# Designed miniproteins, single chains, continued (5): the designs that were tried, part 8

Each design is a single chain, and the fold is of that chain. pLDDT is the mean over its residues in the fold that is shown.

## One batch from the design tools (miniprotein)

Design m16249
Fold by ESMFold2-Fast:
Structure m16249 (fold): chain A 71 residues (1-71)
Amino acid sequence: MEEEEKKIKEVNEVLLRYLTAAIDIAVLKGKEELSEEDIKRLEELRKELEELRPEVEKAFEFIEEYLKELS
């Protein structure tokens, strides 16, 4: 059961990082005018999302499998 707890924690950390980056992108895109620093930050956040993509896919697979067991 400790293995399941560790997996849930890993999933939470990956999803939190992904959601935080996505929210930051949305906030920046919501600005009427983007500074050079804002544009650079957007590029950094987009790269972070790309890097997190395989981890996020694994996280969703785990959640979907877990939900199927509960259903």
Scores: mean pLDDT 78

Design m16250
Fold by ESMFold2-Fast:
Structure m16250 (fold): chain A 72 residues (1-72)
Amino acid sequence: ENEERFQRVLEALAAQGITPSEKIKRSIRLAINSGLSAENIAIMTGLMLLRDGLVSRADVRALAQAIEAALK
């Protein structure tokens, strides 16, 4: 279940043309396994991608919504 949720997040990122770093992938997997809410995982992931320049400020909200949907 958690691995399937993780794969759905990666698919959502790939659909947006985003390739997360291994550090971001590890953080997503840890957050899912730690039982963080879908909303909190989406916010955390969006902020990490924004910090690394992988998503623009204009697109981060839509990306966070896609990640949250993938986790539900």
Scores: mean pLDDT 84

Design m16251
Fold by ESMFold2-Fast:
Structure m16251 (fold): chain A 88 residues (1-88)
Amino acid sequence: DLEKYLEELGKQYGVSKEFIDWVYKLVKEYIPEKDRKRFAEFLLSFAKTVGEEATKKAVDNALPHYVKKKLPLSLFQGIVLVEYARNS
């Protein structure tokens, strides 16, 4: 159960329920089922380091590139990091 998995990780890493709900919606809409837990862990780890709002902004900036070009998930993670760096 992805939802329970994310709730327990969120408690462990001290992120808000609102952030967990956002991650859940994002991975269900855009991420292949087999990769959802891995990508969610990436976002939770990133948010712990740079903050929840910075993480959301980086993803929002990266998402059009990922969707438009139908990129692999590894490239989506890379674009998230680049978009964060550009706005830091």
Scores: mean pLDDT 83

Design m16252
Fold by ESMFold2-Fast:
Structure m16252 (fold): chain A 67 residues (1-67)
Amino acid sequence: MTEEQERLDRANRVIAEALRRKGITLKPAGGKPFYPTLEEVQEALVAMAKAAGLSDEDIERIREAFA
């Protein structure tokens, strides 16, 4: 796997865990990245996290996972 794929996987794991704790299921993610760029993935995941009511600290953690 590429370093970008590993970073994306870590970010997805953090977000999935946070959303799972709130009882939210992500679709159509399945088991692999669907998005064309890391920037679009980060933007989509941050938007979903904000919509799910995650704290600013959790949102920053998501951003850091992509850095």
Scores: mean pLDDT 63

Design m16253
Fold by ESMFold2-Fast:
Structure m16253 (fold): chain A 60 residues (1-60)
Amino acid sequence: SLDELRKKALEEAVKAYKEGNFKEAQEILDRFRAELDEQVSRREALKAYYDIVEEILKSK
């Protein structure tokens, strides 16, 4: 499901971000965005992408 996709991307990106591996975190987000673009409209994909980015940044 889309929720499971988001959860996995969030967990992996947060781990990379906390480890200081910003390139890996961005690559995880790029894959998530590509998967969103296959399933939903561009507008919905952009909203979901920025929502997950904000959540990752709040995780520190």
Scores: mean pLDDT 81

Design m16254
Fold by ESMFold2-Fast:
Structure m16254 (fold): chain A 91 residues (1-91)
Amino acid sequence: SHMEKVKKEIEEIEKEYKAQLEQAKAYLDKNRDKAQQYLDELNAVLKKSEPSMEKVREEAKKAGEIGEHKLKLLLEAVEEIKAHLEKLIAE
């Protein structure tokens, strides 16, 4: 059914995002000396993206359940990476 296909696609997306996030955190742990540089670069990218983010959110909403879920996972992953970098800098 359509619902079964949507559920399976969401599960596959979540699994891939989690794997990529875990790999990114492991890379950051290995490159702790560059944590401040990476945080500065991430914040610069986020600032440059701000003018487009309102439009991206509206487009995701119009794209429906899968689009909204993908955007949510992406934004959560960005915040997790940022928090992880801040922890590495504080330690």
Scores: mean pLDDT 81

Design m16255
Fold by ESMFold2-Fast:
Structure m16255 (fold): chain A 115 residues (1-115)
Amino acid sequence: ALAERVAAAEAAALAVGESLLGPDAPDELRLFMGNLERIARGEGPLAPAAFASPEALRAATERLIAYLREQGLDPAALEGVELVTRAVLGEASEEEVRAAVEALRAMFAELRARR
């Protein structure tokens, strides 16, 4: 069923988020990180709650940036998350979207190397 496929896709996104942030990260942030990884691969997001409105997306982005800053990530990696948020909201140029995808890939590589 559609609901079963959505649940399976959300579970997969949570697993990706866990591989990037670790098991101690909140489920909300792990799911959001998994959705950012999907966006970086050219796929759509799966977290309707976080993407339901511009306000929800900004709030989720602020929580993720705060968490990653606490983990000691480079400010350049955090800028990638902000650029993707603007791209999803339709506020970014094509050049900014490409820069955001590259910044996200660099951040994912750094997070994986820390595990």
Scores: mean pLDDT 71

Design m16256
Fold by ESMFold2-Fast:
Structure m16256 (fold): chain A 79 residues (1-79)
Amino acid sequence: SSMEELLEQALEQIERGYENAKKAIEEAVAAGDLAAARTYLDIFRAESEELIASIPDEEVRERAREHMEKLLEELEKIV
C-alpha cells in the first residue's frame, strides 16, 4: 500500500507537470515560437527526472519514468 501510494503521488505530480507543459507548448507553437516550445519540453523532462530521482524505490522510479516517457512522446507530437 505504501509503495502504491508513493507511485500514485509521483504519477499525479508528473501529470500536473504535463498539463502545465502542454499548455505552455501549445501557446508557444500557436505564437510560432518553436524554440520556446522546445525549451518548455526540456523543462518538463528536467523537472520530471529530478522528481523521479528523489523516489527511493526502484520499481516506482521505473514506472514513473515509463509514464514520463509516454507524456514526452505526446508533447513531442505538438512541437
Scores: mean pLDDT 88

Design m16257
Fold by ESMFold2-Fast:
Structure m16257 (fold): chain A 65 residues (1-65)
Amino acid sequence: SREEIVERIVEETGLSRETALKALLVYELNRDKSEEEQIDLIVEETGLSRSTARKALKVIKEETE
């Protein structure tokens, strides 16, 4: 479920649930884009560093792909 993915992002990254959910939603809306473009969009929407956004994206992809 979406809630389980959000909890996993929180556990692995230390981000708030709100930020984790934003990262997940950006990914879901942009699945057709490259990994680097997905990272750029997560950074834009959340204000996270690229390294933290990349870590969050890795967790999301492990749970969804």
Scores: mean pLDDT 85

Design m16258
Fold by ESMFold2-Fast:
Structure m16258 (fold): chain A 78 residues (1-78)
Amino acid sequence: SEAEELTKKAKEALEKAKEAKKKYDEATDPAEKTAAALRAIGAALEAYLLGKKAAKLGNEEAVKIGEEAMKVAGGTVP
């Protein structure tokens, strides 16, 4: 179903957000840290939007994927 495909894409975006957050935590160079933070935020927003769309199509649990991704990206913001 479309809801299942969107949920899968939301999970993939969440994993990208986690990978970018890990790079943010490991980076010592300010430019690399900023780039990783922007990647984490972008991936988290993608996961959030995909999760909400999947929820509207019947997979209510998909909202939690987006919420987790936004929480991960929040760790890159002061």
Scores: mean pLDDT 86

Design m16259
Fold by ESMFold2-Fast:
Structure m16259 (fold): chain A 84 residues (1-84)
Amino acid sequence: EELLKLAEKIVKLVGPDGKRLTIEQAAEVLSRVSGLDKKQAEQIAKAVDKDGDGYLTPEELAEALRLAGASIEDVKKFLEELEK
């Protein structure tokens, strides 16, 4: 619930249309938020992209953040950096 709201905010700020992220953009978010290397982040992003279209919805990004072990505090810190 809380994580989905934060994922929706990230998608609005980072996504090219405010509705979804590319795999590359999602991997960058996961790397920055959870401290994973880019290769691990890309694998997680690809794993949640169930239809294989190369994009993540906010729901898929929220699942990716959970798989990456991201805390609510880590995601809030990342959003704070995006809004500067």
Scores: mean pLDDT 80

Design m16260
Fold by ESMFold2-Fast:
Structure m16260 (fold): chain A 87 residues (1-87)
Amino acid sequence: MDEIVKELEKLLEEAKKLFEEGKEKFKNKDLEGMEKVLEELEEIVEKAKELVKQAPDNEKARKILLELEILLGLAHIMLGVLKLILK
């Protein structure tokens, strides 16, 4: 359980760094870069979901997954907006 939370914390820090990269890609209208960031965030969230399934009663694990899902949702919105701006 402690190891699951530690792994989730690592995934959250990785996701936060990717999201900051995504903000830069969005500002620069880099569609391909934004798509790559989204793909990597989706992979992180899927890994986090599998970890949380192993500790479904762990409140900290569920909170980290929620933060990850929020970051992914925001990245999806940013990509959608960027596609509209560029087309």
Scores: mean pLDDT 85

Design m16261
Fold by ESMFold2-Fast:
Structure m16261 (fold): chain A 109 residues (1-109)
Amino acid sequence: NREEALAALRAAAGEASGLLSLSEAAIKDPSFSRDELARAADAAYEALKRATDLIPEAEELREQARRLGELARRIRESSSVEVSLARETKNTALETLDVVGRYIRQLRS
């Protein structure tokens, strides 16, 4: 269902935007909550995973979801959010927004 797929992609974009904002906060604040950043990464992963289930042909979305899931795990396993991990989280959120945005545009055409 095209409308369900679009709704799932928009939800994934929303969660990825949230992850982007939190990653920027984590870059500026070395005391930023690891658990909060990990929950945001997991939320983006779950939202994107839902979109991949609705668009099974979208291998690029599945790969991006796998990267988000792995990132969330690494954040949870870390003792603190180092600046390098926060920057990697920001880059992954930006990549997710780009991929999701392209699929939204294609489905609206």
Scores: mean pLDDT 88

Design m16262
Fold by ESMFold2-Fast:
Structure m16262 (fold): chain A 68 residues (1-68)
Amino acid sequence: DAQRVILENLLAELKKAKSLEEAIEAVERARQSGAISDDLAERILAALKEAKSLEEGIEKVEEILRTL
């Protein structure tokens, strides 16, 4: 499933990020390339922007991707 591979690659990039800003940039790049839908990108970005730490943000994104 191409969608699963794309989401796994995005999650891997988020886990490599050193800050919430880098994580947000990775999601925005995925959105611009068409790898993820605008709707999914906005949902992920909202979770990252509301997170108190990078770890919390990644956990919330993992939960979002798990429910797809």
Scores: mean pLDDT 82

Design m16263
Fold by ESMFold2-Fast:
Structure m16263 (fold): chain A 94 residues (1-94)
Amino acid sequence: SELQKKLDEAKKNIDKAIEAVRAGDWETAREYLEKALKSLFEAADLLNDREVQILAVAGALHLIAATNPYASEEERLDALEAAKGIVEEIGKLG
């Protein structure tokens, strides 16, 4: 229940970050990226399986890649979609 809430929060914030990136609103995108990272780290802390924790770390690394100031819009969107896919996969495992 608590884990699922944190995963849902992470996914919701990733979706909002994707929308902001597509709109060219980098400030709003950064805000939602930070919220997604926090929710994903909180979800990771609730995980007891090391393999699933590794997936959460991989998701966080993709979110961090989306913050790269030298990344293209396409690279940012690819990173956000990858992070979203990982969050959804973690949700299926717990």
Scores: mean pLDDT 85

Design m16264
Fold by ESMFold2-Fast:
Structure m16264 (fold): chain A 92 residues (1-92)
Amino acid sequence: MEVSLEEAKKAKEVLDGNLAKIRDTLASLPAEQQQAFIDQVLPQLRQWIKELEELRKAALAAGKEEVAKIFDEMIERLEAEIAELEAVKASL
């Protein structure tokens, strides 16, 4: 499905807000609940990366480099979040 630059920008803002809420939730949980929360969240974040990679490929194929760049930024943000959650889980 074709995504506009404005729709991509709004999607990134929603993602950034959702990731902030995930971090706030994790920080508020006792250690014994953090692993279960991370195990629940990680598959969802990995699925979002796969969906964004397909949207990015479609944007590039359509010559929409600015839209593709926003999806790249969203993927990078999700990869950073996964790395941080994996590090937290490894420390538990």
Scores: mean pLDDT 85

Design m16265
Fold by ESMFold2-Fast:
Structure m16265 (fold): chain A 68 residues (1-68)
Amino acid sequence: MPSAEQLVEQAKKKLEEAVRKGASREELLSLLMQLAKEVWDQAPSPEEAGVALQQIADEFRRLLEEQE
């Protein structure tokens, strides 16, 4: 079972890679939804899942703002 920290780092890398490859907003949103489901399914507790999801959402927002 991956840690919440490990799930966050994996999600950040996948989002950054998708952005680098020129993924559309629709593709990025689809990826975010998939990553959120993986975090919810794999996190050891709902509290850790919530913290991980918040950090992933913050990274997603940062990447969108950097793209304008």
Scores: mean pLDDT 78

Design m16266
Fold by ESMFold2-Fast:
Order: structure tokens, then sequence, then C-alpha cells
Structure m16266 (fold): chain A 72 residues (1-72)
């Protein structure tokens, strides 16, 4: 679990370093974020955490994750 969280965190940080933002993403960048989100959804399913049911909810979830990383 910790290793997976660390890996996901590194991928999100890499996207931030690439100059992406949760609001202004190209379709290609959104696809990259989706790959990271799929891994997080696998963890959420194990913990029975509610999954986003729409693309808008998924986008908000990604934004919250990025905010947590920055708020740190």
Amino acid sequence: MIEEVERIREELEELAKAGVSSYSLSEEQKANIRAVLDRMQALYEKLKIPEPKSEEEARELVEKILEELRKE
C-alpha cells in the first residue's frame, strides 16, 4: 500500500513539474492523469471509498489530490 501511494504521488508531482494544471489540461495530459486515477481507484475499491461516477467527479478528485500535495 505505501509503495503504491508513493508511486502515485510521484506521478502526480511529475505532472505538476511538467507545467500541467487541473483546470487547463490538453486531451493528452488528461489521458495521463486518467492512468494515475485508475491506480487510485484500485486502492479506493480495496478500502471501499466511494468512486467518482462521472468525469466531472473524477476531475474534482484529481484536483483535491493535487491540492493536498500543494497544501503540504
Scores: mean pLDDT 56

Design m16267
Fold by ESMFold2-Fast:
Structure m16267 (fold): chain A 87 residues (1-87)
Amino acid sequence: WEELLEKIRKEAGEEAVEFLKELAKALEEEDIEKAVEKVVELLERRFREQGVDESVIEAFRQRVEDNKEKAKEVVKKLKELFKKLKE
């Protein structure tokens, strides 16, 4: 995990490292519904910081809501991936 963060810091900068730390923290949420919401909120904040149009961000939110069960499956896979990366 630390080696991955150091590589990302060198290639994408400190902001990318902080984003991944926040993502890892959101993925520690045991309630899958709450984990999905935390991940979506984190992505929305990141998109706004990068200058993505609010209409695109709103469309992203709507897509997640329309596909809630698929979003849960994606977040579950991300949780398992991050657990393995921290081993």
Scores: mean pLDDT 76

Design m16268
Fold by ESMFold2-Fast:
Structure m16268 (fold): chain A 114 residues (1-114)
Amino acid sequence: SEREKKIEELKKEMRLEVEVSIGVVEIVLGVNVLVGYDKEWTEKVLEKIEESFEKTLEEFRKKLLELGVPEEEAEKLVEKYREEFRKAVEELKKEFEENLEKLIKEHKEFREKA
């Protein structure tokens, strides 16, 4: 029961880390829309966020193993949170590209129709 409680607390903490990391990616992409898009700098910042998140996943895996969670089950949980983060980042990148294309098109149409 105490072990199960600690595992559930770790899952809740990991859920929060996923949400925080996704929020940071969204802010980074959003700020670039407002101040001008630097692709190389944005890609480097996103890479650092992904590296930080992978370190968080490794620490989560380690703590699960220390609590006696079988290696296969621990890997399955790590992959679940990794996939959730990857999918959210991929969706945000797609939305960012679509919004940028719309802004470029609207700016062109404004100049050509005035």
Scores: mean pLDDT 81

Design m16269
Fold by ESMFold2-Fast:
Structure m16269 (fold): chain A 71 residues (1-71)
Amino acid sequence: SAHREAAIRALEEGLKSEGLGAAKAAAYDAFVHAKKEGNEEAARYAQLAIDAKTLEEAKEYLRKALEVLKS
C-alpha cells in the first residue's frame, strides 16, 4: 500500500540521519503511515524511536520498525 511504502521510505531516511532531531522527525512520519496501514507493531517501534534519548537508540527502533514492515 501507499502508506506501507511511505513508512518504509521515512524509516530509511531516518536511518541515514546524522542527528537525533532528524531521526525523530522521520520516526514521526513513519509512525503516522504505519498507523494508517494498520501495522500496530511497526507503529510501536516508530513511537519508541520518537521517544528515544540518543541517535543510536532511535536508529535501533527504526531498524526494528523497518524489519516488521518488510516481513
Scores: mean pLDDT 90

Design m16270
Fold by ESMFold2-Fast:
Order: structure tokens, then sequence, then C-alpha cells
Structure m16270 (fold): chain A 90 residues (1-90)
């Protein structure tokens, strides 16, 4: 399941302190896979957020959370929520 793997990879990259450019590239891949699977409006939303919002770890986590919620990946949603709380404490 390509999208699930990509979302988990993004969360791993955030926890490992990878640069924001790496996170952006992985989310571009998520948008591409969403479009490929027919989730055209969700893919457009991901691209819109990446284009029109300040690119922070919090923004990337919010995108991962929304995509995971839509696709029913509850474990990824829980992990993203944990990391969001951690970022908000900084």
Amino acid sequence: EKIKELLEKILDAIENGEPLSTLRDLLKQVAEELEKEGYTNLAKWVRYVLENNPLTRLTFLEIVKRVAEFLGYDEIVERANKLIKEELKK
C-alpha cells in the first residue's frame, strides 16, 4: 500500500530530524500517488497547502494527519497527533 508506506516514511523522517526539503519531496510523492489512485481533490488539496502555506514540520504533520484520516489509517493518525503535540510544545 504505497500511500501508507509514504506517510509512515514521512513520520520517520520527521522523528529523525530530516530537512524540510526531504519532507516536501515525500509529500509531493503522496500527492502523485493520491492522484494516481483517483483521489484527485485530496491530491489538489495537498499541493495547494504545500504551495500556499509556510512549510514547517507542523504543516507537514497536519497534511499527513488529514490524508491518513481520509484513508482510514488510524495508527498513522495517532502517531501524527503525538508528533503534533510535541511540535506545539516548542
Scores: mean pLDDT 84

Design m16271
Fold by ESMFold2-Fast:
Structure m16271 (fold): chain A 78 residues (1-78)
Amino acid sequence: MKEIEEKIKELEEEIARLSRQLVDAMNAGDTATAAELGRRIAEKLEELAKLYSQLGKNDEATRYRKAAEDVRAAAEAL
């Protein structure tokens, strides 16, 4: 369980960092960078959902899966 919890923390920290970079890119009008960052965030959210599912936290897993789908769709629209 410790390894899964550590991976969750690392992914949450990476998502937070990438999300900040995404906001900066959008504010700068850099839609290409924003789209790339959005795809990376969606990938990390999908990984996070899988880890929460492994912990039996299905509500959290479902929320992160939906967040990943929403972020990916937004990135593809850029």
Scores: mean pLDDT 85

Design m16272
Fold by ESMFold2-Fast:
Structure m16272 (fold): chain A 75 residues (1-75)
Amino acid sequence: SVEEELRKLADEGAAATDPAERQRIVDRMVELAKKHGLTPEEVARLLARYAAEHPDPEKQARILELMREVVRRLR
């Protein structure tokens, strides 16, 4: 599902220490959202929910940062 693919990309982005790699992941998330016709609001809801489920506060913060960048790019 598109939700599972977005979650996987969010995990990869949250784990990435290289800014260039994180930007490539954001680009892939934007492309995935556009391919499946997801609105910025739908992407925000899906990723915010996923972030809230994470036990690691640092990983949660990184997922929310990726969410903000993806949402910005879709607007």
Scores: mean pLDDT 84

Design m16273
Fold by ESMFold2-Fast:
Structure m16273 (fold): chain A 70 residues (1-70)
Amino acid sequence: MDEQLAQLEQQAQDALQALQNATSPEQVDAAAQRLKDVATQLLTLAGQADRIPAANAEIDRLAAQQKAKL
């Protein structure tokens, strides 16, 4: 379980970095979707599935901010 959490945390970091480095709206949307998928798995494993809607809203906000920089 600890190993799976570490792998998902690494995937979340990779997806967040892809979002921050995205140079097109399509890349932003793809990175945001990957981050949402990983966040859902992480929060579910952490027993915090009730936090998923708030996490998705935050990721959508980060995606909108990145698109505004393009």
Scores: mean pLDDT 83

Design m16274
Fold by ESMFold2-Fast:
Structure m16274 (fold): chain A 109 residues (1-109)
Amino acid sequence: SAAQRRQQLQQILQQKSDQLTADYNAALDNAQAGVNVDDALKTLQQTGSTLESLAQLARDNGLDDLAQTLYQQAIQVYNDAAALAQQNGDNDMAAYLQQQADQLQQQLQ
């Protein structure tokens, strides 16, 4: 049924989000330890973009609550990436990432 397909999609998107959260936490921990900071920033940027794509897919399939949760997760990732970029002395990258977070926050209003 359509309801069963929507439920299966929700489970798949949630599992993908959980994996991205694990990858994000590992990258953030490495960066905080001063290890591979540039690679960590790249991972955080990619994680934020992937969460946005999953949120759009959820929204397009009527999974509005999940889409909101995924957008909020993307905002958190971009904010943390912006803070890391600023700590790493990359003020231009920090401003860009903060702008990405702000744009997504505006979409939730």
Scores: mean pLDDT 86

Design m16275
Fold by ESMFold2-Fast:
Structure m16275 (fold): chain A 89 residues (1-89)
Amino acid sequence: FVPKATEEDYEANLKKAKEAGNEELVKEIEVLKKAIEEMKKKGDIFVYKKYAIAYLLSKKYNLSEEEMEELAKNLTEEKIEEIEKEFLE
């Protein structure tokens, strides 16, 4: 997966996940793609990736809305890249 992911890169990985039959991964990629779309509206990709990844983690670990917001605040760019590589292989 590309570390500086664009919407086009997310689409490519989404196709790979669908071809592999990994429905859970497809859902996770769709969540990140939605964050990239919101980023295009404001021009701040880092902020939207923080919230997308926090949301994805909140669903995986059953976190509350407040815990998700705190997680988003505390995510570093390095941590975001690590998580993206894990979920968007």
Scores: mean pLDDT 65

Design m16276
Fold by ESMFold2-Fast:
Structure m16276 (fold): chain A 60 residues (1-60)
Amino acid sequence: RTSPLIRTEVFEGGEGIKKAEELAKERGALAMSRFTVDGKEVTVVAFLTGETPVPAAALA
């Protein structure tokens, strides 16, 4: 494939925020946003699919 795919994951609440941060660190997120919907916190992480830029140099 020639074009990068961008995948978005949605997490809810404080537990979801922690998972979103871990995912962003492991996969090199392009963007991470927080917003509130119906009084609930929602965190959205966008990252490239097909590549796993792991900052800790984790091996396959």
Scores: mean pLDDT 64

Design m16277
Fold by ESMFold2-Fast:
Structure m16277 (fold): chain A 67 residues (1-67)
Amino acid sequence: SAEHEALRQTALANLERLAEELNLDEETKTRLIQELEALFEANRDAPLEVQKLAALEFLEQVRKKYG
């Protein structure tokens, strides 16, 4: 749906910003983008709230590992 696509684009934009804040190299950034996209693909049939929570948890784990 349009709402699911909007959430995906917002999460990808947030990851891009986080990668810049944490000064991640291009290889790490590309891998994390692919992992987040795979997460959305795996949860494509899940409710919007579940996808949002999964994306937030992913971003929190990135911040903990690289920040």
Scores: mean pLDDT 87

Design m16278
Fold by ESMFold2-Fast:
Structure m16278 (fold): chain A 105 residues (1-105)
Amino acid sequence: TPVEKIVEKLDEVIETIEKAAQQTKNKKQKRALILLGASVSTFKMNIIIMSKTLSTEEVRKIALRQVDRLIELTKELAKKYNVDQSILNEILSKLEEVKKIIEEL
């Protein structure tokens, strides 16, 4: 289902963030990545719960607002904590793919 594709892509985002957090020796960057990973995990859980209880249109509307906030959070944390540009670009690329799948709900 489209929801399963969203969940799969969010799992890829989480894996990318966790790998980056494990590889960084910068304590502030590691904390930022852990916070971002927690935010993505919360969004994933919200999508799963909403898909069981709400209409497809309500899920799309709420999920679009949440993914946009998550994209902005990613940019803000990366700028504040000097996250590696290659890691930032990979996370943002995957979040934009998630947004596209949500728009097609």
Scores: mean pLDDT 87

Design m16279
Fold by ESMFold2-Fast:
Structure m16279 (fold): chain A 68 residues (1-68)
Amino acid sequence: MRPSLEELLAALETMVRYLAEQGVPRDRILAEADIAVDGFAETFGLSPEEKEELRRRVREIVDRVLAA
């Protein structure tokens, strides 16, 4: 079963929140998020458009979580 983009984003947000709570700096969180997005794209056959949308939205999540 192929997860929805929203389900993948929920998994990424959980990871980002965990790393932020551990005091991981923004640049390292972004690097881990990019690795996770690439892994999801390979595993689930995401289109280039879906992959870029996932990257864009996870960066927004990182900025939101670290601003709190």
Scores: mean pLDDT 83

Design m16280
Fold by ESMFold2-Fast:
Structure m16280 (fold): chain A 68 residues (1-68)
Amino acid sequence: SAADERRIRQAEVTLRWFREEESKVLSPEEVIRRLQRYVDTLLAEETDPAVRAAIRALAERVIAELRA
């Protein structure tokens, strides 16, 4: 649905902000810890399994980029 797409897009924007902005002032390990807390909070409130899977996949991609 459009609402599901909007929720996924909002998560993507925030995850990109962690990668691009927080990474300028924090270590990769600290950025990843904060990103994981953010994702855990989102997933605790999200009941749709497809939206949950999309958010997890986005987070995993950003974490892999931060670890590279």
Scores: mean pLDDT 86

Design m16281
Fold by ESMFold2-Fast:
Structure m16281 (fold): chain A 74 residues (1-74)
Amino acid sequence: DELIKEALERAKRAREEGVAEGRRYFEEGRAALGAGAALRGIGDAVDLVLEAAKSLETEEEKEELWKKAKELGV
């Protein structure tokens, strides 16, 4: 399913970008900003998965999306 694949790739990218920015802040000694950046990335990933779920018509597609999203830690 291409829609599920694209949604998960976008969610993974959003999470990775937020975590990477957070890591940079932690290395600079800005722990609160680092945590905020990582949490923002996770939130963006969750929002992308939720929007994709709204576009899916079958229960099987929704179950696949949720299973893979859970494996990504969202």
Scores: mean pLDDT 77

Design m16282
Fold by ESMFold2-Fast:
Structure m16282 (fold): chain A 65 residues (1-65)
Amino acid sequence: MDAEELREFAERIREELKDSVVKVETTRFGVVVELDSSDSEAIEKARELALEALRQGIPLEIRLV
């Protein structure tokens, strides 16, 4: 996967979910996001971002904490 593409998507995740993001990491295997499990709106937004990542072929892992 292209490193620039992964970084751009990680920045978009930080921008879209910023108050509910506990952690965002870019790895050689994709993007990993940890979200506050108490924020229902952020979980819905993350679901939309996950579908977009899937359409773009970007590996995305979402963890609820």
Scores: mean pLDDT 78

Design m16283
Fold by ESMFold2-Fast:
Structure m16283 (fold): chain A 96 residues (1-96)
Amino acid sequence: SSSLQGIQQLDQQAQQTLDQASQLSPEQMQQVGDQTIQQLQQQTDQLASQSPNTSLVRGIGSGSVGNLKFKKDDTVKSKTESDILSSLSSLLTSLS
């Protein structure tokens, strides 16, 4: 399942970011954590507003074939999660 692969990649990136954060001072780590939560909230809100039109394709046999709509949804999700991780890296850099 491609969605699980995406989650695994995000988990690895999150682990790398946390490992880098562990090298910072406690004050900087707290700052990153607080701002990261705010950034995550913002990205989550954007994802909700940009939610793809996922009217389930019903009734038509062609709709049950590996659907471009579902791949588009997967791409949007992956991009949003990548943006969140990019924000984490940016926050780590901006702390100095």
Scores: mean pLDDT 53

